# Designs tried in a protein design run: designed miniproteins, single chains, continued (4). Part 107

Each design is a single chain, and the fold is of that chain. pLDDT is the mean over its residues in the fold that is shown.

## One batch from the design tools (miniprotein)

Design m15726
Fold by ESMFold2-Fast:
Structure m15726 (fold): chain A 83 residues (1-83)
Amino acid sequence: MKLPVITAADDLEKAIEEFIEAVEKNGIVQLTIQDPSASTARAKGRAIAEELIKKGYIASLYSEGNTTTVTGVSKKYIEEIRG
C-alpha cells in the first residue's frame, strides 16, 4: 500500500502514527517524503524508520534528490509470505 506524500508542512508525529497503523493493517506500506531540502527529507525518513524499528517493524529508506521513500514491513507479513 502507498500512503499520501507528506511535505514540509505535515505533522511528522501524525504521519508516523498513520504509517504504523497502515503497516499493521496491510503488512507492507510505502510513504514518500518531499522537502525542498534533500537533507531534511532524509532526516524525516530516518526518524520515521527509527520509530518503526523501535516498535518491532522492518524499515528501509530510499533517497532520490528531494524525495525520501520509507518502506515499512510487519514481521507477521514476512512470516505469512514464508509460511
Scores: mean pLDDT 74

Design m15727
Fold by ESMFold2-Fast:
Structure m15727 (fold): chain A 70 residues (1-70)
Amino acid sequence: SELEKVRKEIIDRVKKLLQELWPTLTDAEKRQLAEELNKMFDELNKAKTIEEVKERGDKIISFLEEKLAE
């Protein structure tokens, strides 16, 4: 499915950003980030169209990019 392919590409990009961010965080920040990401991934998994997957995926990517810029 093209939908699942796009979702996987977004997840792979998120994983790369998370690999860069994760070692810079405290244990408390890691727990908070994990809770926020779980909610965002739940919304990504509920997406039924390619457009929804891209919009929700871009939200996760932007969120992580902002954390890396801090």
Scores: mean pLDDT 84

Design m15728
Fold by ESMFold2-Fast:
Structure m15728 (fold): chain A 57 residues (1-57)
Amino acid sequence: SSDKKIAELKKELQEKAAQIDAENAKNPDSVRERLDASRLVGEALLKIGEIIDEELK
């Protein structure tokens, strides 16, 4: 049963990876949007750190 379950998980991972690749190819702008979102999150974290540093003075 474990071997069968592992084979099913491998197939599921391959299918999900193919779907992600297809979605990225279909919507390349989604990659840029995710990168922009990551940058905004990074900027927000830096701002939170700045506020904490100012309050802890």
Scores: mean pLDDT 66

Design m15729
Fold by ESMFold2-Fast:
Structure m15729 (fold): chain A 81 residues (1-81)
Amino acid sequence: SSKKQKEIEELKKKAQEYASLASASYIRAAGGTADEIVGERQGNTEEARERGERIREESLKEAKKYDELLDKYVEEAQKLL
């Protein structure tokens, strides 16, 4: 039915949105790791190292939330198939 197809399309759109947000959060986490490594190699930025670690940890937490929302919308779409 056209209503069922529209519901699947909306759930797919939400899943794609959260997949993109999760991807962006993982990229941000990788940036935090890079900042931590550079700070350590330059020998002097405990503050920069700690900032990199915080960015990594917070961004990984955000990525997990978006992955859970992605899984939720994928499961809801699969139930309509």
Scores: mean pLDDT 83

Design m15730
Fold by ESMFold2-Fast:
Structure m15730 (fold): chain A 92 residues (1-92)
Amino acid sequence: EEEQRQAEVERLMQEAKDALNGAKGALDTAEKLKDSPVAARQAYEHAIKAAKIAEEFARQAENLSTDPEVQAEAQKLRDEAEKIRKKAEDLL
């Protein structure tokens, strides 16, 4: 029971980290495409979508975990994803 919960939390945390890395990459790509408005817009939209996915997986991991350290890490991932999403939304 606890082992299954830990495995699911680890999976959700990894998916949140992967989505956050995707959002960071898309934001970096968008900033480099300043001279290509259509391509930049697509990259910002991708960053927003990936950041929302990261926020959701991190929220699920935080809610499922009973470990305060994991909950704190999930909160940090959610905060980073929200920051990227807001930055991409502001630059869109």
Scores: mean pLDDT 87

Design m15731
Fold by ESMFold2-Fast:
Structure m15731 (fold): chain A 82 residues (1-82)
Amino acid sequence: SAPLIIFRQAVVDLKTYQESLPDSKVVKSLNTLKTTSSQIAKEDLEALLPEILAAIVPFLKHPNQSVRTAATAALASVLSKL
């Protein structure tokens, strides 16, 4: 589905380019994970959980408060579906 493709792309972007992404793009990708997670089947989220955690968890400790807030919201959205 389109939401799953968009979600997977955001995960790849965060994992592959996390150190080189500007904070605004990081926040945008995290918000994409938050909004699209509600449209993804629970089974697909469970299968992707290790990759999702690898993408989001580093940003929970980020120096920018907006990034930390977006990461917390994205993680909460994913976990609320499980």
Scores: mean pLDDT 83

Design m15732
Fold by ESMFold2-Fast:
Structure m15732 (fold): chain A 80 residues (1-80)
Amino acid sequence: SNAELAAAGLALLQRPGSAEDRLRRLLVQLGGFATTLEEALALLPGLIASLGDAGRPLVDAMLRDPHPLLREAARRALEL
């Protein structure tokens, strides 16, 4: 379900690692694939938006992330 997918994504986001590693782990969990950070940032917002209301806890956590990379991905998801 979207709720289970979002919960798994939230757990992966909270695991230690660089912002890029955490973003890439989230992308893979949501069914995406990217070879570059630019591709990952282009794909991830749409995948998050596809979760609908179930994705809200994930988006909220990303907006509160200390690293601007994850905040930017969340901001782009909200624009969709």
Scores: mean pLDDT 83

Design m15733
Fold by ESMFold2-Fast:
Structure m15733 (fold): chain A 80 residues (1-80)
Amino acid sequence: SELEEAKKIIDKAMNEGHDYVVHTALATAYEILLKAGLSEEEALELALIATGKAIEEEGSDLEKVVEKARELAEEMAKEL
């Protein structure tokens, strides 16, 4: 599943010392999804997926990963 793949990407990034990038991107996506009206559980699942995809596409650059996670979360929110 997308969620399982995202969790693997996040786990690897955290094990490589990119905790701050992961946590900042996840918090950014989660806030956007919560404000869009999703439940805490739904917002967390989609935020994990957005964060995983952002890391896969942009690597470990803080600004680029956070921007991509925001873009993905905003697109997900638009579909509600």
Scores: mean pLDDT 89

Design m15734
Fold by ESMFold2-Fast:
Structure m15734 (fold): chain A 74 residues (1-74)
Amino acid sequence: MTLTEEDIKEAESLPPEVQVGRTLRVIAALLEGKVPEKIDVAALLSMYKEKDEKAFLELAERIEKETGIKVEIE
């Protein structure tokens, strides 16, 4: 899964309650062993990118480890 900066920016433009809801969908998908949706992953990464670059990178690595999907931002 490849995310563009535009995908992240679009997720950042969503209301905070929508961003939180999408983030919870990523967690739910991982707990069920399912592949999370691209837009839900973008919302989760956007929330971490603003706070801590290290946490952002660690989260991307965890998604790859748990789902086998490589997450990269162009």
Scores: mean pLDDT 69

Design m15735
Fold by ESMFold2-Fast:
Structure m15735 (fold): chain A 87 residues (1-87)
Amino acid sequence: SLSPEEKAVLAYGEALIALAEELGREDTAARLREIVEQLRAGKISAEEADRRMERLALEMLLTLSPEEQARFVAAVRAKVAEIRAQL
C-alpha cells in the first residue's frame, strides 16, 4: 500500500499532468508522467518525485502568460487544499 506522502505526491503529479495537457505543454506532461511512473514503480522516493515535479512545474510556469499563470496557481492551490483535507 502507498504511504500518505506517496498518495499526496501522486495526486499532485496527476494534477500537474492535467494542467500541462490543458495548456498544450505535451513535452512537460510526458516528463511528469515519467516521474509519476517511477514513483509508482518504487524507483524513486516521494521526496525525489516531488522535487523533480516542482522543477518541471516552475520551468513551465515561467513560460506561461499572466492569465495562464493565474489559472495554474489557482488550480495548484485548490489541489493542495483537497490533498490536505484528506490527510
Scores: mean pLDDT 84

Design m15736
Fold by ESMFold2-Fast:
Structure m15736 (fold): chain A 79 residues (1-79)
Amino acid sequence: MVEELLEQYRAREPSLPEAAARALALMDAMVREGRLEEETLREVAELVAESQPLPEEQSLSLEERAEYLRRQIEFARAL
């Protein structure tokens, strides 16, 4: 599911609201499937950063964003 959502995200050039909705769906899929591979986290972090307003500190590296994403997914799965 995660890879399928990533492919759909890239292929269709969604409008900004659609891009945000797809990014959220992708995050939810990662939580449900327990997808914590670094490559997948980096790819999702990059797409989310492009589709959603980020904090003013957009200087975070891709690796830092991927690590933050991993922690959020682990936290959500622990609930």
Scores: mean pLDDT 64

Design m15737
Fold by ESMFold2-Fast:
Structure m15737 (fold): chain A 73 residues (1-73)
Amino acid sequence: MLEKLREMERRVKAEVARIEAEYADDPKLRDEKIKELVEKAVREALELVRAETGKAASIEDGKITSDAEAPAP
């Protein structure tokens, strides 16, 4: 499990760095591409954790997930 997550994180970081370098002149495109990349990575990571444990690790895994936590005014 940890190895797969590390590989995903590594790939995401590498892709982000690549996008930053390539779209450094256009922050709009950069942000959009990074957003898509992150969304994809999050979905895959979530599916991996769920499939492997069958449990929700939203308690204290180092970061809180805010998929349904939008602060209302």
Scores: mean pLDDT 68

Design m15738
Fold by ESMFold2-Fast:
Structure m15738 (fold): chain A 61 residues (1-61)
Amino acid sequence: SIDEIIKEAIELAEKLLQAGASEEEAKQAVIDYALRQGFSPSTAETIATLAVHEAKEKLAA
């Protein structure tokens, strides 16, 4: 489901940020992940923006 893909995207962004990747590096990795799942480039960018924001909020808490 799309909810599971979004959850995996957030977890991917979180792992990358914890490993010292930049926000842009994490965003690009999530875009690539979403494209592999069959989403359009526009949808992949939206997912990546949301996933990186959620990951940053989780890590700041």
Scores: mean pLDDT 86

Design m15739
Fold by ESMFold2-Fast:
Structure m15739 (fold): chain A 85 residues (1-85)
Amino acid sequence: MEEKIKNLERAAKLYEESAKNAQTLAQRFADEGNARAQKLIDEGKVDEAEAVLAQYQARIDAYTNAAKKSQELADKYREEAEKLK
């Protein structure tokens, strides 16, 4: 039983790290998009800044969704481990 609990906790940890990595990538694209948009805003090109943010949104959404799915899987493995305690 203890070994099964440890294996479930290790699986949860793996998916928690996957979720964190996906969130980091989403944040990186958000930061990159925001930096590029800010430069355009400083130049008075607000409409172009909005277009740039929209272009990055698809990538941000994809990684945000991946992070959520990985976290849900981690939570399931954590719940299974707790039920065995």
Scores: mean pLDDT 86

Design m15740
Fold by ESMFold2-Fast:
Structure m15740 (fold): chain A 101 residues (1-101)
Amino acid sequence: AEKAAEYAQKAGEYAEKAAKAAGKAGDGKGATAAGIGAAGAYFGAELAKRGGSPEEAAKSAQGAANSALGAAERSGSEEAKEYAKKAQEYAEKAKKAAEEA
């Protein structure tokens, strides 16, 4: 349960980095979407830390990763693509941790 929250937090952090990189490349809409996804992952992680559902934290992490991937694809930024890949890796780890809880 605690690991799902930690991985969701990390997915949010990388989605936020992807959002900033996409914004630098001129994709304001993708940056906004990825930023919202990151906020959702942070919220899901915080709820899971307070005894909430690790499955919901994992879903929030996947939402953040999906938004980051979309921003990276739209912006064409290699930096955003690298961060989006990391967000996806942590979203997958959050899902596995939730399944083990």
Scores: mean pLDDT 82

Design m15741
Fold by ESMFold2-Fast:
Structure m15741 (fold): chain A 85 residues (1-85)
Amino acid sequence: MKEIKEALAYMYNGIGNLLLKKGDYKGAVEEYEKALKLLKEAGVESGEVLYNLGVAYEKNGDLKKAEEYYREAAELGNEKAKKLL
């Protein structure tokens, strides 16, 4: 069950990446949040998903949420997030 949730989370992360690339920042946020929820239910931490959610929030104009997610991603060792702090 946990492995299935993790696989599904990375699928939603992939959809979020596609939406982010095409400029659908709100859609990207929604898909990355689905990924994050499934990872939390699986007991898995992902600096990549947290960083991606930060980027999506920043592009969508939610700078405070973007900073919060970048900090959380950096704490998990995400190198791209660390460069933004």
Scores: mean pLDDT 86

Design m15742
Fold by ESMFold2-Fast:
Structure m15742 (fold): chain A 75 residues (1-75)
Amino acid sequence: MKEKAQELINKALEAMEKGDYEKAVELFREAYKLTDGEERAIVLYMLSKAYEKLGNTEEAKKYRDEAKKIAEEVS
């Protein structure tokens, strides 16, 4: 499971670098399903950044806030 999640995250980051933010969102959403705890918080933070790049500031804030909650719980 962890190897597949990391592969999806790497592909999503590559999509971010290429400016393919729609693809990055889809890949981060798949990684979200395969992660938990601190790793899921990181994925949610990255998903927030992808939505920000798409101009969807409301979704970006939602996922950033969820990432902060999980990070707080894992501490």
Scores: mean pLDDT 81

Design m15743
Fold by ESMFold2-Fast:
Structure m15743 (fold): chain A 62 residues (1-62)
Amino acid sequence: MPRGIVVGAGEAGTRKAEESAQKGREQGFETELVRAADDDAAIELALRLAREHPDAAVSVVT
């Protein structure tokens, strides 16, 4: 099934990621929002999620 994962970096990135996740769900994606403390944590988490979920479209929002 098509899946989306949006990683938000910090508070501002998380708010933007929340909007992106909502839009993804409206387009029929099973979209998960993941929060990261900063940009470095968001990149590391996104790489890990992409490796563990190869069928998911993983994006980072800063």
Scores: mean pLDDT 76

Design m15744
Fold by ESMFold2-Fast:
Structure m15744 (fold): chain A 82 residues (1-82)
Amino acid sequence: ATEVSVTLSDGTVESITVSNKEAADILKFAITVLKDNASKLTDEEINKILDDVKEKLKKAGMSEEEINKAMQTLSKLAKELK
């Protein structure tokens, strides 16, 4: 298993465990996109990005449980960046 770490605005580091490298790369890209763009985007646009990421993670073969945890972390990050 591979861990993807996300540093939140309060300095808290959350880890997302993924079963494969493709899912890890998708999560790392999503984190970068949110960090670079969340403050410039509407809530609707952020939700579309999160929905796209969820679909890509499902296609990459992540379980629903892994996806749900990843999406919770990304949603928290997006809220804190806005």
Scores: mean pLDDT 78

Design m15745
Fold by ESMFold2-Fast:
Structure m15745 (fold): chain A 99 residues (1-99)
Amino acid sequence: MFREPPADVKELLLKIAEALEEIGKHEKDPSKSSGFYGMALVARVAANRASDDDRRAVAEGAKLAGEDILKNKDKVSEETLKLAEKVIEYAEKALKLLA
C-alpha cells in the first residue's frame, strides 16, 4: 500500500510544494498563507512514502487551489498568478501519471 512514487511523480509533487510555498510567501493574509504552507507540506509528504490515492488527493487539492487563485486574479499579484498556473500544470501532469 505505502510505496515511494515513480521519480517523475515525485518531482511533480515537489514542484507543487515549492510553488505553493512561494505563493504562501507572497500572501498577505496570514490564514491563507498558512493554508498554502500546509498544502505544500502535505505535497512533500506525498512525494515520499504514501498511497497513490493520497497523491491523487494532494494533486487534485493543489489544482483546485490554483484554479481558485485564477478566479480571483484581480486580488493577487502577477507573480502569484504565474505560480498558480504552474501549480495547475504540475498537478494535471501528476494526475495523468497517477491515472
Scores: mean pLDDT 85

Design m15746
Fold by ESMFold2-Fast:
Structure m15746 (fold): chain A 75 residues (1-75)
Amino acid sequence: MEELEKKKKEATKQGILEESSYTVKAIGASSGAVGSREESQRQQYRQQLDQAQEASRQAQKKKDETLAALEKEKA
């Protein structure tokens, strides 16, 4: 982790980050097939994000329902 930060600073100093940026641009411009792959990855990320949000909401809902039930029992 600290090593990673050191490497990042070295990479920036040497212009490696700029090379990385250029490489990404070149790859993106090279092929339509790459575009299709990226779209698939975006869909996957979106699905994962949606699933995580739904899971969080459902967990919160269950927590709230449990609290409400407990409060009713106390009444």
Scores: mean pLDDT 60

Design m15747
Fold by ESMFold2-Fast:
Structure m15747 (fold): chain A 75 residues (1-75)
Amino acid sequence: LPTPEEIIKEKEEELKKAGMEVKEATVTDEKSSIEAEGEVTTEDGVKREAYLKEEWTKDGTPITREAWLEGGELG
């Protein structure tokens, strides 16, 4: 089972690969959260602002996920 710290580290690496900067990362006994924003290049070759805020339990089960891409479809 990955630790909360390992989950945060994995998420940070994924976000950095996508071109996003981690704005805040928090680990508590109840949950972990990460917030990131940045500019990503989408499949159409256009650079767009992106935002992600994700929370999960200490064992890695997702609680909430808020994500948007400027000019993208939501839902």
Scores: mean pLDDT 73

Design m15748
Fold by ESMFold2-Fast:
Structure m15748 (fold): chain A 87 residues (1-87)
Amino acid sequence: SAPRVYVPSEHFEAVLEFLSELSKKVKEAIEKGKKEGLSPEEIYKRVKEIIDEGLKEAEKRFPPEVVEGLRVYLEYALEEIKKELEK
């Protein structure tokens, strides 16, 4: 099961917006990579770069406890994406 992200109520809406924007960027990168004929490994690398950059932005916006929860969640999401790309 996916790890739970603990988010203090005052950050909840901002975290949801952050994850929605990041999810859109990831989806666009996967679709673009598939259209360009990239390998699953190259698409995975691009998705990882997007997530890593997203975490750097999260460090500017959120307290460390929220960022750590996001890191754990996004590491899980990245592994699930890798499995999907290998199908």
Scores: mean pLDDT 84

Design m15749
Fold by ESMFold2-Fast:
Structure m15749 (fold): chain A 74 residues (1-74)
Amino acid sequence: SLEEIRKRVEELAEKLDDPDPEVRVQGAMELARIAREHPEAITPEVVEKLREVAKNDPDPRVRGAAIVALDAYE
């Protein structure tokens, strides 16, 4: 259901704050997939978080994954 997908999106958004950059990359990549398949599940709060990560994350792979997710959401 949309509610279950939105709950997953919230869990993935929390992973963007993980101290491990590999976890943050995985979170952003899965958010990119969900944004492409179910853009209605991406909330304004998650879009704002992805924008922050795309601009400020110390790891360029994490920033790139966040940019892809934002592009997929459109």
Scores: mean pLDDT 86

Design m15750
Fold by ESMFold2-Fast:
Structure m15750 (fold): chain A 70 residues (1-70)
Amino acid sequence: SKAEEILDKYTNGREIVSKKELIRILTEELGIPEEEAKKFVDDYMKKKGKVFLTREEAIEFLEEAEKKFG
């Protein structure tokens, strides 16, 4: 998917994705202001009870972000 291609560009196929990387993807690829991106990532991670996302979870996250902001 497009989300998978974007993710691989930033992580080089790594198995885990950090909050900082998710924020960077939202700001650089979706044009979301940093403050809004940080809030969206924080709220999502809190909802999931996670400190980092797996590759599969990050793909789902990016699809949700595109649905909301794209």
Scores: mean pLDDT 82

Design m15751
Fold by ESMFold2-Fast:
Structure m15751 (fold): chain A 71 residues (1-71)
Amino acid sequence: GKKISNVEVSIDEEGNIVLSFDVGGEPRTIVAKSVTSVQMYLLALSAEGVIDPEDTLEAIKKIEKQAEELA
């Protein structure tokens, strides 16, 4: 799988979770209804072998912490 880096979480004006991150040095952005939706998306990419499982777990932890700080 590819490395995940530069994980940033924000909340838009509608309360959606906005996740920006790099996969193998390529920037990606997703918008999801909840932290759980973001976690499910990353776990699916890990299961498909697109992203590294260790980096996936670290990214999920960072997302949870950043989302808690925004609440």
Scores: mean pLDDT 79

Design m15752
Fold by ESMFold2-Fast:
Structure m15752 (fold): chain A 60 residues (1-60)
Amino acid sequence: SEKQQQRQLAISVTSEMLRGVAASLTDPARSAQILKDLAAKLASSPYSSKAEVDKIAALA
């Protein structure tokens, strides 16, 4: 269902954001790459708004 797909996307986004943030103190380049990859993934998703994509991209 659409709700299940939205839930899976939310879990994936949370996991990837935590990984990016964890990397930010030791490897800023890797952190930036993780966040850029996440933003690209969200841009391809029908469940993400442009505002959400832009917010994550700004963290890179």
Scores: mean pLDDT 73

Design m15753
Fold by ESMFold2-Fast:
Structure m15753 (fold): chain A 80 residues (1-80)
Amino acid sequence: AREQREKNLLEDFKKAYEQTVKELEKEGIKVDDNFTVEEAFALVDKWLAEHPEASSSEEAAIWTRFVLPPILRETIKSLE
């Protein structure tokens, strides 16, 4: 039961990572091994500076969008 659960979780994280990478690439953002948490923070700061009217929900969505790929990459590595 646990082995199947861990396999399903890993597969779900891989699908989430591929989806977030594709979404960022459509916006011209290259996601590779050099796309670190620090790079994601810089992109969030830039987006927020360009969108000072953004709501807390929109800010949270942008944080999730840019920070999720490097976090998912490290999570996938730890589960493999």
Scores: mean pLDDT 76

Design m15754
Fold by ESMFold2-Fast:
Structure m15754 (fold): chain A 60 residues (1-60)
Amino acid sequence: SHLDRAIEAIRAGDLEAAERHLVAAYLAGEITPEQANEVGRALRAGDYERAIAILREAAA
């Protein structure tokens, strides 16, 4: 899924790929607008653990 690809991109340190997969997940309806905005904010703040936690919650 786009959410799993976003998580893998974060773990690899590829933040641009993480943001692209986050946008793809949002457009595919895999994540809510509120969750997507929180993940984006966490990524820009360098809070990768929080970003992954929100993506995992959305994937459940």
Scores: mean pLDDT 88

Design m15755
Fold by ESMFold2-Fast:
Structure m15755 (fold): chain A 67 residues (1-67)
Amino acid sequence: SAEEQRRRALAALDDAAKAFSEVVPPEHVERAVAATRARIDATPPEKVSPEMVRRWFAEALAAALEA
């Protein structure tokens, strides 16, 4: 269901954020979470996988660290 797919996407984001919170300053993690969450919310639930969410978070975190 769309609800279950959305829940899995958000769980993947939460897991990624927690993992990186131990090795990256909080401001960069918060920025990456916000960017990834906006992208999840803009995409239909059936088109979002946990693997895509992890990739989007990694891209957003890399961008935050380069700023």
Scores: mean pLDDT 85

Design m15756
Fold by ESMFold2-Fast:
Structure m15756 (fold): chain A 80 residues (1-80)
Amino acid sequence: MSHEEKVEELIKKMEELVEKAKEAYKKGDEKEFRKYLVEFQELVLEILELERKYGEASPELKKRFEEIKKEAEKIQEELD
């Protein structure tokens, strides 16, 4: 698997986790919501490690990564 294919796979998992976090939030399940946000942060760190080791992913993947991080940040702010 190329590093770009791995980054895309991780971004897709992050997008799935954001949707699961939104569903948990709507249900009032704070425990599941926080669990998904923790898993999301672990994927962020994995992508950053891959980019540090193998170089920057495509501009399209980088844009998707930034957009999903911003989405998760907005959701996290709802818990402040």
Scores: mean pLDDT 80

Design m15757
Fold by ESMFold2-Fast:
Parts: C-alpha cells; sequence; structure tokens
Structure m15757 (fold): chain A 83 residues (1-83)
C-alpha cells in the first residue's frame, strides 16, 4: 500500500539529512581547527595581534565555506537541468 511507499521515502530522506548534517559538522570542525591553528601559530605575538589573526582566519574560513556551498549548489542545479 501507500504506507510502504511513504515509509521508504521517509527513510531515504532521513539518510540524506544525516549525510548533510555530517558534512556540516565536518565544515564547522574544519573552521574551528583553522582558528585554533592560527592562534597557536601566532601565540608569540601580542594579544591584540593574535586576536586580529584569529578574526582574519575566521573570516577567510567563512568565505571559503560560502564558496564551497555556492559551488555545491551550482553543481546540483546543473544535475537537475540534466535530469
Amino acid sequence: GSEAAFAARWRQRDAEDRVLAEKYKEAIDLQGKLINETAKKYSHLPLEEQRKKVIEAGNKAGQLMDEMIKLYEERKKLEEERA
């Protein structure tokens, strides 16, 4: 019946949501790692300069993530146009 089809679609969507959540977690973890590595690299500098470097690294990581998301959306759009 239609119940079996609904259950199958729900499970597939749940699996897809899980993959997206995992990728998002990896992106957040990578951003945190870049910020921490920058702070460690510049630990010899005065606190104000360390803060500036950490903020700059955070901004660059955010821009990189935005570009990655945009490329992913553009690729998905091209695949939808082919389907």
Scores: mean pLDDT 69

Design m15758
Fold by ESMFold2-Fast:
Structure m15758 (fold): chain A 88 residues (1-88)
Amino acid sequence: MEDEEEARGLKEIAEALRKLSPQQQAHARRLVDEGAADPEKAREYIAEVTSLAAEVSPDGSRIVTLGARLMERPERAVAAFRAALDAV
């Protein structure tokens, strides 16, 4: 069955990313686009994007824990982050 915990984690990180400044959102978007172009580097880029989300989240430790789980499926995380950033 689908991993609902991962989907919930992606949503919480996406909400945090929307709180970033336009400059930080542009940086996160570059990382996501690079991860989409090179799936082997997606884990490193997702870790950086997760770190940015943790800085603006009221519960940064939770965001970091969710980000670690996303590293298991970086392709899915890249798609979700891209959609969230494009919706801003």
Scores: mean pLDDT 74

Design m15759
Fold by ESMFold2-Fast:
Structure m15759 (fold): chain A 80 residues (1-80)
Amino acid sequence: GLEEAIRYAEEAVRAAEQGNLEGAKKYLEKALEALRPQRGPLVDRAREKLGQAIDAVEQGNLEEAIRYAEEAKRLAEEAL
């Protein structure tokens, strides 16, 4: 659920900080999956930010990927 999504977002940030694009994308996708059964405006915004983080990873923009992943984590924490 939400706690799992937060944990996966943290792992994605760590992977991105280490330049591990494949790891970052994998953890972002896992965070998105963990949010699938969740509902609410904060959760919807967290999903949007996770999608933007995945797009940033695919473009090789690690700085943007980290920023979006951290925003998604914050929104998921507010939804707890």
Scores: mean pLDDT 87

Design m15760
Fold by ESMFold2-Fast:
Structure m15760 (fold): chain A 87 residues (1-87)
Amino acid sequence: SDEEIAEKLDLFQESLDGTTAFLQAASADAFSRQEWLQLLGQIDGAQAQLDVLGSQATSQALQDRIAALKARLDALRALVEAKLAEL
């Protein structure tokens, strides 16, 4: 339902805010190459989950929220890739 999707998106936003702040503060050497690659895999999984929610969401407001979260995950992916490039 749209209500269940909205609840999941709220949890996604909270998780993404915390993860972004944490990773922005982290130095490239705070994690191994393997751990950074694992984070990329987790971001790809989150994108896939948002695609599933997008296929189920019927309101424009939820579609807009999903698009915004996907854009934020793309930015987070670029951040992780930049940290990997510093190794």
Scores: mean pLDDT 89

Design m15761
Fold by ESMFold2-Fast:
Structure m15761 (fold): chain A 101 residues (1-101)
Amino acid sequence: SLYDILREVLAGLLSDAQVRDLARRLEALGANEESTRMLAEFLATYAKVYNLSPAQLYELAKMILDEAEAWGVDLGDVERLEGFLSLFLTINKEKIESLKK
């Protein structure tokens, strides 16, 4: 399940409740196992890069999913998700850094 992939990658970074919420949102947006793993690894990487707390990482994940939904990004399309994540970082770099207050 998408939950199992998120839990595998994000264990210790997010709570079980946060992982379950993200799994439900990913399923609603059409994500598959490959795109879910891509997003989870992206979140794990940037949690370390920006030294994000679980609350801050969850806010980042919600920002990504909210923007993907607003842009109509098909999370079942791994190449589209990869391009979206690259663009998200470019546009939202300062906003992501501001999560550390």
Scores: mean pLDDT 86

